# Ledger of designs, part 4: designed miniproteins, single chains

Each design is a single chain, and the fold is of that chain. pLDDT is the mean over its residues in the fold that is shown.

## One batch from the design tools (miniprotein)

Design m115
Fold by ESMFold2-Fast:
Structure m115 (fold): chain A 85 residues (1-85)
Amino acid sequence: MEELKKEVKELAKKFDELLASTGNIDYEVQAALLIIGVTLIIKYGTEDELKKVVQSLKKAIEYAEKGDFDKALETARKGIHEAMK
């Protein structure tokens, strides 16, 4: 569990840094709001919910690394929503 929470925190930080690197305030704000959702799942979520967040954040980071920030945000948002039931 603790290792899984650490992985989610590291992925969330990388995602936030990638969106912030764009210099686009709209992307930065959207990423920050998603990080609030991730923080709630870390605090209250089950192991299964944390695993779903890991998968969605990894995919979102892949889109962001390719420069597709809209798909990155949508992928992260959907994953967080699914994890929150």
Scores: mean pLDDT 83

Design m116
Fold by ESMFold2-Fast:
Structure m116 (fold): chain A 80 residues (1-80)
Amino acid sequence: VSKEELLEMGEGLFEAGRDAAKRGNYTLAGILYNMAAGFFEAAGHKEKAAEAYRFQADLDEKSGNTEAAERNRKKAEELA
């Protein structure tokens, strides 16, 4: 798998996550954002990975999981 293929997979997962969130499926959106972040990191796209972690953190806050939200925000800061 090339870095370009990893980036394409990450972008597709991130878009699917946004669609899930738009439809109110925050559980699925969180899973998809987390997967997208992993693919973006593997592809070397740190800024896109940071964005995916920030979107995950927003979902964590909406679910009342402040600990997970803080961890994901710190992860995003590490990648910036």
Scores: mean pLDDT 85

Design m117
Fold by ESMFold2-Fast:
Structure m117 (fold): chain A 60 residues (1-60)
Amino acid sequence: MVSLRFDGGEAGRIAARIAREEMGLEVKEREVGGGTVYFVTGSEEDIRRALALTEEALAA
């Protein structure tokens, strides 16, 4: 399993939502210095899929 960090922002929020709600992956949310970061844990394949779906969502 791998863990990927997403810094707070539009793409990070969308990636966390897709990973948690659509893929059922573990997502941890942390508040750091006035911002939010997300840690998504899954297989390398799951992480690649979450990134692809996030890119599609941002393009829509």
Scores: mean pLDDT 77

Design m118
Fold by ESMFold2-Fast:
Structure m118 (fold): chain A 99 residues (1-99)
Amino acid sequence: NPEREENLKKLEEFEEKAEKIFELAYKKLLERNASPEVLEKLEKLKDNKSAAAMFAILELLKMGVSPEEIKKILLEAGLSQESADLVIDLAQTLLESEE
């Protein structure tokens, strides 16, 4: 499946940059006064950098940070435009699935 292979490559970029994405997203969470519960959940995910980065993105979206601001974080972490767009689409889909 060619579409699956392209999406896997974009997710691999996310995994490679997950530590830097997490660092930038965590800083933004602190600036937005994220709850202690959110910070404790991130601490539990620290050994899985990709999961921690995605969780931080989801929490920023829940706090009302725009998809455009999240995209800026992803680009600053070194993701391509296409990979950043996929990550945002995935995060928004995950939020809609939980509501």
Scores: mean pLDDT 81

Design m119
Fold by ESMFold2-Fast:
Structure m119 (fold): chain A 56 residues (1-56)
Amino acid sequence: SLQQQIQAGQQVRQAVEAGDLDTAAQLLQQSWGLSPEEARREAEQMAKQLQQEKAK
């Protein structure tokens, strides 16, 4: 459901903020049906964006 996807998105964000990219990738696979490769790429992209925000 949409509500479950919103909650999962918050958990992914928290995992990325904690530096736990493995958990973030797993959540992306489970909640959005991404492949392991796509989920890993998305988690790394989120981490990169967070790093850029801290540099401002």
Scores: mean pLDDT 79

Design m120
Fold by ESMFold2-Fast:
Structure m120 (fold): chain A 61 residues (1-61)
Amino acid sequence: MEEDIVLALSEIMLVTGALTGDPEEVKEATERALKFAEENGVSQEVIDEIKKRGEELLKKV
């Protein structure tokens, strides 16, 4: 799968978690997104971007 598609799908997972308003759901969504990205063999740069987006969403909840 293309890295940009993996990042886009990961973003959807993170946003869905954030919509619950629950910090624990955001953390679980971040873990699911990271596992999905790792299973698709993406670069460390994409993994780091997903982590960053998860942290930013966690601060907003």
Scores: mean pLDDT 80

Design m121
Fold by ESMFold2-Fast:
Structure m121 (fold): chain A 87 residues (1-87)
Amino acid sequence: SMEDFKATLDEILETFKKGLEENKPPEEIAKEMGKIINSNKSLSEEQKNLIQDMVLEMILLYEEHPDDKEGVIKRAEELKKKTLEKL
């Protein structure tokens, strides 16, 4: 459902923010976000693909800007908004 999709996007973004705050490496955060997506059986295949694309972009942003956590978080929040607008 759209509510499950939105809730999963919120959980992914919070997991990303906490990982950045805890100085976790990108690969560790990616694994944690991947577990959230893979454990969720209420998402359609299309919804999972959209979230996976968002996660990939979020991880690339962190890898490209490791010293700018605030900027990475802001861009991740914008990615979440754009992902919601694709449905």
Scores: mean pLDDT 86

Design m122
Fold by ESMFold2-Fast:
Formats: C-alpha cells, structure tokens, sequence
Structure m122 (fold): chain A 68 residues (1-68)
C-alpha cells in the first residue's frame, strides 16, 4: 500500500507540473501554485516518514485548491 501511494504521488506531481507548463491560458499565479504542489508531492513520494508525507500532501492539496 505505501509503495503504491508513493508511486501515485510521483505520477500526480508529474501531471500537475506538465499541466502548469502546457496551460498557456492559466495565470502566472495559478501556474506557480500547481508547480509548488507538484514539488510537494514529489517530496512526499520520497519521504520515508508517514507523518511528514501526510503533511506535505495536505499542503499540496491546499495549493491545488487555491489554483482553482
């Protein structure tokens, strides 16, 4: 389960980062929020501490919500 969670986080980060790069109609602020969320998800996927991983995921989700 944990290994699948890490893989899902890494894939999600790549999707957000690519979306931010390709969406030319998004505001600079929206693009920055998506890229920051992607970075947090990548950090979460590489974190071995479950508590730190959960905190990073929560921060990434808040940034994604702000980008909407």
Amino acid sequence: MEDLERAALDVSAAILDTTADLDKNASPEEKQLLRQAAELLREASRTEDPEKREELVKQALELVRQAQ
Scores: mean pLDDT 78

Design m123
Fold by ESMFold2-Fast:
Structure m123 (fold): chain A 72 residues (1-72)
Amino acid sequence: GAAAAREAADLAERLGQPRAAALARELADNPDLSPAEAADLAGLAASDLRDAPDPELRDRAVELLGEAVAAR
């Protein structure tokens, strides 16, 4: 849930992806998101992460976004 989304936000910031970090933070902090809205935010964040140069950190951030959505 929220912990996975916060870790994804921290990784997105380290990867220089500020929009992905902001979207992951919204996923962590907004309890009113429906499962569909949460999936949409995670998908947008993952799209921004796609071109990040560090594939291991990128893939970990995407995995954490998936965990955050699945826990809702």
Scores: mean pLDDT 81

Design m124
Fold by ESMFold2-Fast:
Structure m124 (fold): chain A 61 residues (1-61)
Amino acid sequence: EIDKLAKEVSELFKNRKDVTIDELQELLAKKVEELYNNNIKDIEKGQKILAEKLIEELKKK
């Protein structure tokens, strides 16, 4: 996630010469928010799966 974010930010800054500052800020903010939000949800989903597996093991008892 962080690696992907770095690549996208780098690409945006490389091409920023044709983009207005306002537009660049808006796009950057949206990309960061979307990528960050997605990462958080992926972490939560992973934790839920782990918990489910633990419960399954306990039920074997």
Scores: mean pLDDT 55

Design m125
Fold by ESMFold2-Fast:
Structure m125 (fold): chain A 66 residues (1-66)
Amino acid sequence: DRAREEALLAELRAKAEELLAAQPEAIRAEALARHEAAGLPPPTEEELLEFAAQLVARPEAERARA
């Protein structure tokens, strides 16, 4: 169901926004370091949100493997 996927993505985005608001400098520093390692320019605000969303999702994947 696409509507259910959209709801999950909206929830993930909301959590990503909360994380970025709580730790803006730490998230920017980590994203910048990854971009520098890849030879990319400094991350945009949208790229920072995508990175924060990955951090929110990551604990679930790591917990599944652990």
Scores: mean pLDDT 72

Design m126
Fold by ESMFold2-Fast:
Structure m126 (fold): chain A 65 residues (1-65)
Amino acid sequence: DKEEEEREKFAKEFAKDTKEKLLKMGVSEEDAEKLAEKVKELALEYYGDIEKFNKLVTEELKKLL
């Protein structure tokens, strides 16, 4: 399923970018990885609902920062 492959690719890329940005901001590798894993799960679950995805990611970032 092409759509499922695109979903997985999006989730992986977004998680990688999130971890990289958090590390640049001085977040610990452990915390950055935990958030990246959570963001990957959210991207897989809410693929196609970008508004809900963004709201949930923002809430997770607020908990860390």
Scores: mean pLDDT 79

Design m127
Fold by ESMFold2-Fast:
Structure m127 (fold): chain A 70 residues (1-70)
Amino acid sequence: FEESYYRPVEEIRRLMREARERRDLELARRAVERAREYLELARRTLPEELWHEAEELLREAEAVLREVEE
């Protein structure tokens, strides 16, 4: 695993934590957008075995968005 791939993951997780703590809809939406971008990047550049982590990250970001919207 290369450090360049972990940087987006850490940023997305930070956005998810901030959105949940502040109930901030914009931060939740940014987390989902970044997670979708990361999944697209993973599908283009990483082997299929590593796509699972990107797919789970997007699912978690979408769950945070739903919680913040409610």
Scores: mean pLDDT 77

Design m128
Fold by ESMFold2-Fast:
Structure m128 (fold): chain A 87 residues (1-87)
Amino acid sequence: HMPKYVKDERVYEAARKAYEKLKELGIDLPFEKLARIVETIVENRDTVSKEELKKAITEYLQKEFGLDKETAEKVANIILEAVDEAL
């Protein structure tokens, strides 16, 4: 399978934590989509503020999964928290 880099391993761990927490809240997002969101956060966290990342993720979740703004903001916060815990 594809080689794991230190960066990819942390992305995987952050995505796993987010996935597990969202599942406990009854929010079923595909793991692959969560991993992609986490990767995007990691790539941009040094150039974009946490507030801007939260807004971008919230908009993406509303557009791609049809989540309402309140739920999308909650999901975005959980994903950002998982990234902070893993990275």
Scores: mean pLDDT 77

Design m129
Fold by ESMFold2-Fast:
Structure m129 (fold): chain A 62 residues (1-62)
Amino acid sequence: SLKERAERYRELLRELKEKVENGDITDPEFKEIVEKLKNAKTPQEKIEAVNELDRLLRERIS
């Protein structure tokens, strides 16, 4: 489910957030997604950001 998927990606996003803040990730799309997640206040907004991240990761890593 999307909720369980969002929970799993939350851990990955924590790590990615640290890498973005440390300057290890310079990709502007990753930075935008991390900022969206940081500013997300509702579960729906968080799921939207996670879906965008999942799509971006699938596109670039696969």
Scores: mean pLDDT 69

Design m130
Fold by ESMFold2-Fast:
Structure m130 (fold): chain A 59 residues (1-59)
Amino acid sequence: GAMEEKYRRAIEEIEKILETDPERALIAAQTLLREMEKNGASEELIERVRELIERARKL
């Protein structure tokens, strides 16, 4: 649906800035995760955001 497409696009945008601005990527990913959990997003997308958070934390 439209919300799932919005979340996929948001994840892709965060991935693009991950290596250049990991602090912003981390904050954005954590914010997105909270919104996705509140709105019952798919487990696939939630797992992608969790992996993104872990990658940002390692940078």
Scores: mean pLDDT 84

Design m131
Fold by ESMFold2-Fast:
Structure m131 (fold): chain A 66 residues (1-66)
Amino acid sequence: AEEDLKKGAELLRQGKPDEAVEYFKKAIEKDPKNARAHGLLAVAYDQAGKVDEAGKWLKKAGELTS
């Protein structure tokens, strides 16, 4: 999970948000309560231009940290 998060973050820095989405999804599959993975997935969707998806995952991240 942590390794997938690091790889996804590196892909975001490289301007590859679509590839980063796949790694953040893997992190969530391994730990569905990982709020950081939900937040990073939202960032990746936003950078990919998928604003509606970004909003959904950001809301889920907030619910997990409340």
Scores: mean pLDDT 80

Design m132
Fold by ESMFold2-Fast:
Structure m132 (fold): chain A 70 residues (1-70)
Amino acid sequence: IPEEVLQAVRERLEEARKKGPLESLLATAAGMGEVLRALGELDPKRRDALQALGAAVEAQAKAAVEAALA
């Protein structure tokens, strides 16, 4: 995984942590999606599966946040 991707995810998580737990959850899911996409570039045979997994994680986090705010 490129260090630039990990650094960007780390910085986003630090900013979200300052804002609150729901923002931290969303930033964590987005960071997982970026890491999974980067892993897909390193493993083309599993790229589509890793991309779909990342999208599912982000969708689940958004649904959980929406339920918590209702």
Scores: mean pLDDT 76

Design m133
Fold by ESMFold2-Fast:
Structure m133 (fold): chain A 78 residues (1-78)
Amino acid sequence: MEQLRKEAEKALRDAEEAKKLAEEAKKAGDAVSYAGYSIRAIGSGYHGLLLKKKAKELGDEEAAKAAEKAMEVGGVKE
């Protein structure tokens, strides 16, 4: 359970960092970096989707919440 929570928190952090870098690239007019970071944010969001399913199976509500936030930041919907 602690390991799953740490993994979900990492997915959230990775999604937030990628989204921040995408916005900075967009402001700088760097379309290539914007696209790359946007794809990374979406990838972290999908990882969050998988972690949320596993957290629900294990009854780990804290991990599920962190994973759901990663999905939201990455722009991934269920």
Scores: mean pLDDT 82

Design m134
Fold by ESMFold2-Fast:
Order: structure tokens, then sequence, then C-alpha cells
Structure m134 (fold): chain A 60 residues (1-60)
């Protein structure tokens, strides 16, 4: 399903979070925000991931 594909993409992103630059993390956040607009049913998962990425940027 679309939700399962999105969850797989989010899991892949989170596995590589420690190896991402600030620019790459910001691009990922922007992409996830666009996905929330298209697929509201994924909002809870996307918001959680966005928050995690934003916290990572604050630590860099």
Amino acid sequence: SLKELIEEQLNTLLKHINNQTVEELQSAIDELKELKKKYPETKELLDKTIKELEEKIKKL
C-alpha cells in the first residue's frame, strides 16, 4: 500500500540520519511536508519523523 511504501522510505531515512548533512536533512523535511499535503493519512508518521529530523539539525 502507499502507506507501507511511505513507512519504508521513512525507516530508510531514519537509518541514515546520523550520516546526513544539515542541507540533506532540511531537504528531507521539505519533502515530508509535501507528502503530508498529498497524503493526510500519513500525517502522524510524517510529523514524528519531521520532528526527529528537526531535532537532529538543532544538534548539528
Scores: mean pLDDT 78

Design m135
Fold by ESMFold2-Fast:
Order: sequence, then structure tokens, then C-alpha cells
Structure m135 (fold): chain A 96 residues (1-96)
Amino acid sequence: SSAVEEAKKLREEGSKLFDEGKYEEAAKKYEEAIKLLENEDSELKAQTLMNLGEAYRKLGKYEKAAEYYKKAAELLSDSPHAESVKLMAEWYAKIA
């Protein structure tokens, strides 16, 4: 759908901002992408939630990072990455 294509573009823009160290701006782009994927239970949504978690981690907002990693892990339950993302969420929740 056009919404999925727009979400992909927003995620790519967010990743570019993240690579530039602009973590707050990156987080906003990832949040916009997630809103477009609200009704999508997809790998793209899970990847975008992980990107958002990473942006919050870089900002030192570990509780928010853990929340988004947990949401990503729930969508990736059948993925080899699910366990790693879940452990990451538990770790950042613990250190807050």
C-alpha cells in the first residue's frame, strides 16, 4: 500500500538521521512510520520499533528503549531475532 511505502521512506529518513547522530529527529521519523503501520502486524513494523528503541537508547532513555524493544519482540515471536530483542528489552528495563 501507499502507506507502507511512505512508512519505508520515513524509516529510511530516520535511519539517515540516526547515522548523523540526530537521535531525537530520528525517533520522530520512526514514530511517524509506526503510525502508518498501526494496523500492520509486519516485519517492517517490528524493525521500525527496534530502530525507535535504539534511538531512545542513544538518548539515554532506557525505559522507553526497553518498551519499544519489547513491542518489537512481540511482533517477532517466530523470528530467530525474537529472543535477542526480548533479552535486550529486559536488560534496558533493569538498568533504567
Scores: mean pLDDT 82

Design m136
Fold by ESMFold2-Fast:
Structure m136 (fold): chain A 70 residues (1-70)
Amino acid sequence: MVEETKELVEIYKEKLKLAKEKYSDEEVIELLESLIDKLEEYKKTASKEEQEVLDKFIKEVKEEIEKLKK
């Protein structure tokens, strides 16, 4: 369901915020790269609407990685 996918995205956003406080930028980048791989696998079984939500989140995660690589 799209709502469940949106909830999952919000949970990951909150966890990312906490991870940035506790972990180094290098460790956060590794976690984000692993997350992208998991999200891409999840897209294979997702509905079209869920894929759009996941694609948007993957884009946001990639932008965050670029920020951390500064």
Scores: mean pLDDT 79

Design m137
Fold by ESMFold2-Fast:
Structure m137 (fold): chain A 49 residues (1-49)
Amino acid sequence: GIGSKVVYSLRYGQTEEVKKMIELIQKGDYESAEKLADKGLEKAEEIAK
């Protein structure tokens, strides 16, 4: 879920993206938060591979 993606982004130093995700979650915009988390996760995984 979104929570695991937030933790993953924090592990890879994406603090600004995580702050934006939390703001979207607080607004109830889980879909936009999920999309941001997916972009951050894909970017981190592409760099890590």
Scores: mean pLDDT 69

Design m138
Fold by ESMFold2-Fast:
Structure m138 (fold): chain A 63 residues (1-63)
Amino acid sequence: MGRPTDAELLLAFAEIALAIAKKYGTPEEVERAQKLYDEIVRAIENGDLEKARELLQELLSLL
């Protein structure tokens, strides 16, 4: 059992944040959360973990 990477942790937190937005958010908040989640996934795929962290903070600020 290895420790999660920064990318795996960022993705996990983004998935949790999106799930919370879908359960408790308005349709507008869900749309914005989905867009931020998609951008976080792209940043991680590009190896841009700094951008992924900034986008995650923005996503969490919506909750």
Scores: mean pLDDT 82

Design m139
Fold by ESMFold2-Fast:
Structure m139 (fold): chain A 79 residues (1-79)
Amino acid sequence: SQAADDAAIAEAGRALTEAVRYIELAKKGVNPDEAIKKAKESLERARQAADALTNPDGRAAVLRGVQELEEKLKEVEKK
């Protein structure tokens, strides 16, 4: 349903925004282990929201956002 997809998109957006915030905290060295853990949790929430989406374009967009942030997180983890 459109309402369910709207809710899933909103949840994905919140989760991706949280992931960005935690990745930035980790880059700055602010409680980096906790920030990395919370970034990973937020990215998993975004993936779960993508799985709930019936619109394939919306799902693909969320998953691309997750992939981009996972690549940034890997850079932070390996420094």
Scores: mean pLDDT 87

Design m140
Fold by ESMFold2-Fast:
Structure m140 (fold): chain A 50 residues (1-50)
Amino acid sequence: MDIYLETARRLYVEKGWGPKEVRSYLSSVTGGSISQEELDEIVDKVLKES
């Protein structure tokens, strides 16, 4: 979770990616092994941090 949260934060801040793009990337990189609940938690944390 921590490494994915860091990656999501980087993509959101540095690349200007939206929640949909970040979710898609993390799902792809993990081969679909990350759950929707985990993806939602990661994206929600990044959005709250901005």
Scores: mean pLDDT 75

Design m142
Fold by ESMFold2-Fast:
Structure m142 (fold): chain A 69 residues (1-69)
Amino acid sequence: MSVEEGVADIVLAIGNWAMEKGDYEGAAELYEKAIELVPDNKQAWENLAIAYEKLGDKEKAEEYRKKAS
């Protein structure tokens, strides 16, 4: 994998850990960074949508879910 893909995988893992502890805002920021590194990462878009859904931002959650498809 490229360096960007490897770093994105680590950032996704940290974001998932933030989700597990209920830090949805922190998780969203981490997933956004993963997308900056690998914009085609569907998992990052889907997880970002879930994080915004947990934050109560349904509009952003729907937008990011469309990006994940």
Scores: mean pLDDT 81

Design m143
Fold by ESMFold2-Fast:
Structure m143 (fold): chain A 55 residues (1-55)
Amino acid sequence: MPIELEITDEAAERLHYLFGLKKSKIITQEEIEKIAKELEVKVEDVIKALEKYKK
């Protein structure tokens, strides 16, 4: 299922710094999967965390 989340500017800057992602308020499924792999957590857990910063 293609997932895209709109997050706050602050969260976008933090993710760019920590994971080298594009400095964008729209987080794609590919980027979520990359974060999950790097942190060795489930994609579902990353989505739940990002939903706290959802715009």
Scores: mean pLDDT 73

Design m144
Fold by ESMFold2-Fast:
Structure m144 (fold): chain A 80 residues (1-80)
Amino acid sequence: SSIEQAISVPEELIKEGEKLFKEGKYEEAKKTYEKAVEIAEKYLELAKLSAPPELIEKLEELLEEAKRKKEEAEKKIREK
């Protein structure tokens, strides 16, 4: 279902960003993490209306992880 994709899509984007980051593609990694943030944040807003607490908590964790990894990529861009 679309609700089940709420977790899998941000997770996949975070993994893709990690791969890009490891390859030194920091600008691409940043953009990928930004997409993860946008999607997780949008799904979190929808989830707060009707979803079980476990889904909300998982989305909040994914949002925090994506934001943190985006910041790491931004730091590497400044160092390059």
Scores: mean pLDDT 82

Design m145
Fold by ESMFold2-Fast:
Structure m145 (fold): chain A 55 residues (1-55)
Amino acid sequence: SMREKEVEAITEASLRAKAETDRLRAEHPDMPREELIRHTLEVTRKILDELSKKL
């Protein structure tokens, strides 16, 4: 069903966003909080764009 595909896509996007944020922290442990937030927002925006194309 459309809802099952939507839930799957949203779940995948959420897990990917978490993984990318965790990776950024691991690769850049000394990154200032404000810079981390900016990078996280950019990654999230890209993931949301990809999600919109799947839905």
Scores: mean pLDDT 78

Design m146
Fold by ESMFold2-Fast:
Structure m146 (fold): chain A 68 residues (1-68)
Amino acid sequence: MGEELARALEELAEQAEKNGFKYIADVARKIAEVLREDPEATYEEIAEKAGVSVKTVKNLLEAARKRV
């Protein structure tokens, strides 16, 4: 479960980077890394470790979930 979501986030990051959205790509990769380290991490814990807002985490995870 967590690995599939992390993989979807890395795929999203590759597409974002290819389209010039470097910031979104970097954030998506950080969230993927946090999820691989702690698959049960809350949105708040992911946001703290990735250095972004909880809203950004929710938006990127929703986008990734649509790909799995």
Scores: mean pLDDT 80

Design m147
Fold by ESMFold2-Fast:
Structure m147 (fold): chain A 63 residues (1-63)
Amino acid sequence: SEKERLLKRIEELEERAKKELDEGTYKSIEIVLESIRKALEEGADLSVIERAIKIVEEQLKKL
């Protein structure tokens, strides 16, 4: 499902951030990703969730 695909993308970003970032920066990204995951689980619009994921992906590219 689309929801499962988005959950997998969030999990992949969490793993990537944990591996590539220092502890302090990772903790900040983790909070944001947890917020996105919670919104997705609570039935937020999938297009809003996808935009939020893309913003995090772009931020990781800048770090």
Scores: mean pLDDT 83

Design m148
Fold by ESMFold2-Fast:
Structure m148 (fold): chain A 81 residues (1-81)
Amino acid sequence: SEEETRRLLRRAAELAEEIYKSGKVDPVKEAIAEIILSVTLLGAEREGDFETAEGVRKALDALSQGNYKEAAEIARELAER
């Protein structure tokens, strides 16, 4: 559902933001954020929501590069749509 997708994206944004604000790598929070974004990506692709899928891929890429601020901002923007 759209509401479930928004909740997942908000949670991923919160986790990425917490890592960014801490200034320290948190492997557990990073792994949870990655799982949430990956599940959201699969759901978006399955439903043919290519705009959300593209945004989630960008958030995952930012997360994998250690750009937690960008990952949080992208996930937050997607959640507010």
Scores: mean pLDDT 87

Design m149
Fold by ESMFold2-Fast:
Structure m149 (fold): chain A 84 residues (1-84)
Amino acid sequence: SVEELIKKAEELLEEAEKLLKQGKETGDVNLYKKAKELAEEALKLAMEAMKEAGDDKEKILRAIGLILRAIGLIFEAELNIEKA
């Protein structure tokens, strides 16, 4: 379901944000790599949610928000991997 896809994407993004923060605190590049992987998975789920939302404006907006958040996290993780 669209709701399940949205929920899973949100959970993955929360974990990605935690790992990114931990990576910044410890300098562990593997945490940035894991954060990127989770954000990439969340992006996939959010894109699926947007496709399945049809004309549901509320679900479309929620999915778009998750897509943007995932893209931001992927780029931030990549930048931190480069710095490590």
Scores: mean pLDDT 88

Design m150
Fold by ESMFold2-Fast:
Structure m150 (fold): chain A 75 residues (1-75)
Amino acid sequence: MSEKAKEYLKKGEEYYKKGDYEKASEYLRKAVEYAEKAGDLVLLGQAAMGALKVGDYELHEEAVERAQRLEVERG
């Protein structure tokens, strides 16, 4: 799970550097999904920041909400 999240995060960054914000957002969404499945708050935070960088405010909010759920479940 974490490996897939890292792979998608890297692809999102690559497309961002190419100026392809649509594909960057697509891969960052996949990174959020796999980071949540892995329970990896650090990867969720990185994906959330990536979403802000590409202007995907909806994905940023979604990633923050998923991270908050994981924090509650860890109690």
Scores: mean pLDDT 81

Design m151
Fold by ESMFold2-Fast:
Structure m151 (fold): chain A 98 residues (1-98)
Amino acid sequence: MRRLELDILLSFMQITVSIMVRILRKHGLEAEAEGIREAADELVAALEAGDREAARAAAERLLALAREAASRLPPEVAAELLSLAETFAKVAEQALSL
């Protein structure tokens, strides 16, 4: 059951990241989109390896990148991106607790 729960949480995180990347690319923030994808890939690898310290560091980096990118977006789009980043953080915390 623990592995199935982790796989479900990883799927939710992947969907959330894909939406964030799409928003950033739509607004011309290609470098920020790649940074978020890279941090997400590092988080997934760390979670699968059971490296909680690396996973936490990757999640924090992803959140920092999202906040920085939000500062360059229109307020409505920035609010949407930050809401997705907050959802991602909650799901990542749940995955770290498994």
Scores: mean pLDDT 83

Design m152
Fold by ESMFold2-Fast:
Structure m152 (fold): chain A 59 residues (1-59)
Amino acid sequence: MDVGAAARVAEAAARRLLAEGIYRPSFEEAKRTAEEAAKELGLELSERELDVAAQMASL
């Protein structure tokens, strides 16, 4: 698992959620936003890496 890629996606997802006014995202909201952030960054993450990024973004 590429923890560095997951962390970058989590940071981007957290910034997007904050910009949308979402301060306490659900796991589903965090995961959707992480998938969007990964796509925008051009990073291919596994389902497990996306789950990790979503968990990090929702903390």
Scores: mean pLDDT 77

Design m153
Fold by ESMFold2-Fast:
Structure m153 (fold): chain A 78 residues (1-78)
Amino acid sequence: MEEVEKLAQEARDLASRFVEEVRKAKTDPQRAEEIRRRGAKEMGELIDKAADLSPEAHRAVTRAAAEAVGEIRKILDE
C-alpha cells in the first residue's frame, strides 16, 4: 500500500520536474531532447518497478508518465 503510493508520488514528482526542465530549455532543441530522453528512461524504470508490484501501481505510474509526455509535446510544439 505505502509502496504503491510512494511510486505514484515519485512518478508525479519526476513528471513535474522534467516538464519544468523542458519548459526552461524549449528554446534549445538539443537540450530539450536530452532532458526528454533522460526523463523517458527514468519513467520507464518506475513503470517497470510498478508493474512488478501490482496492476494498480502500474496504472498510476503509467498515467503520470503519459500526462508528462503529453505536456512536454505541447511545450515543444509551441
Scores: mean pLDDT 77

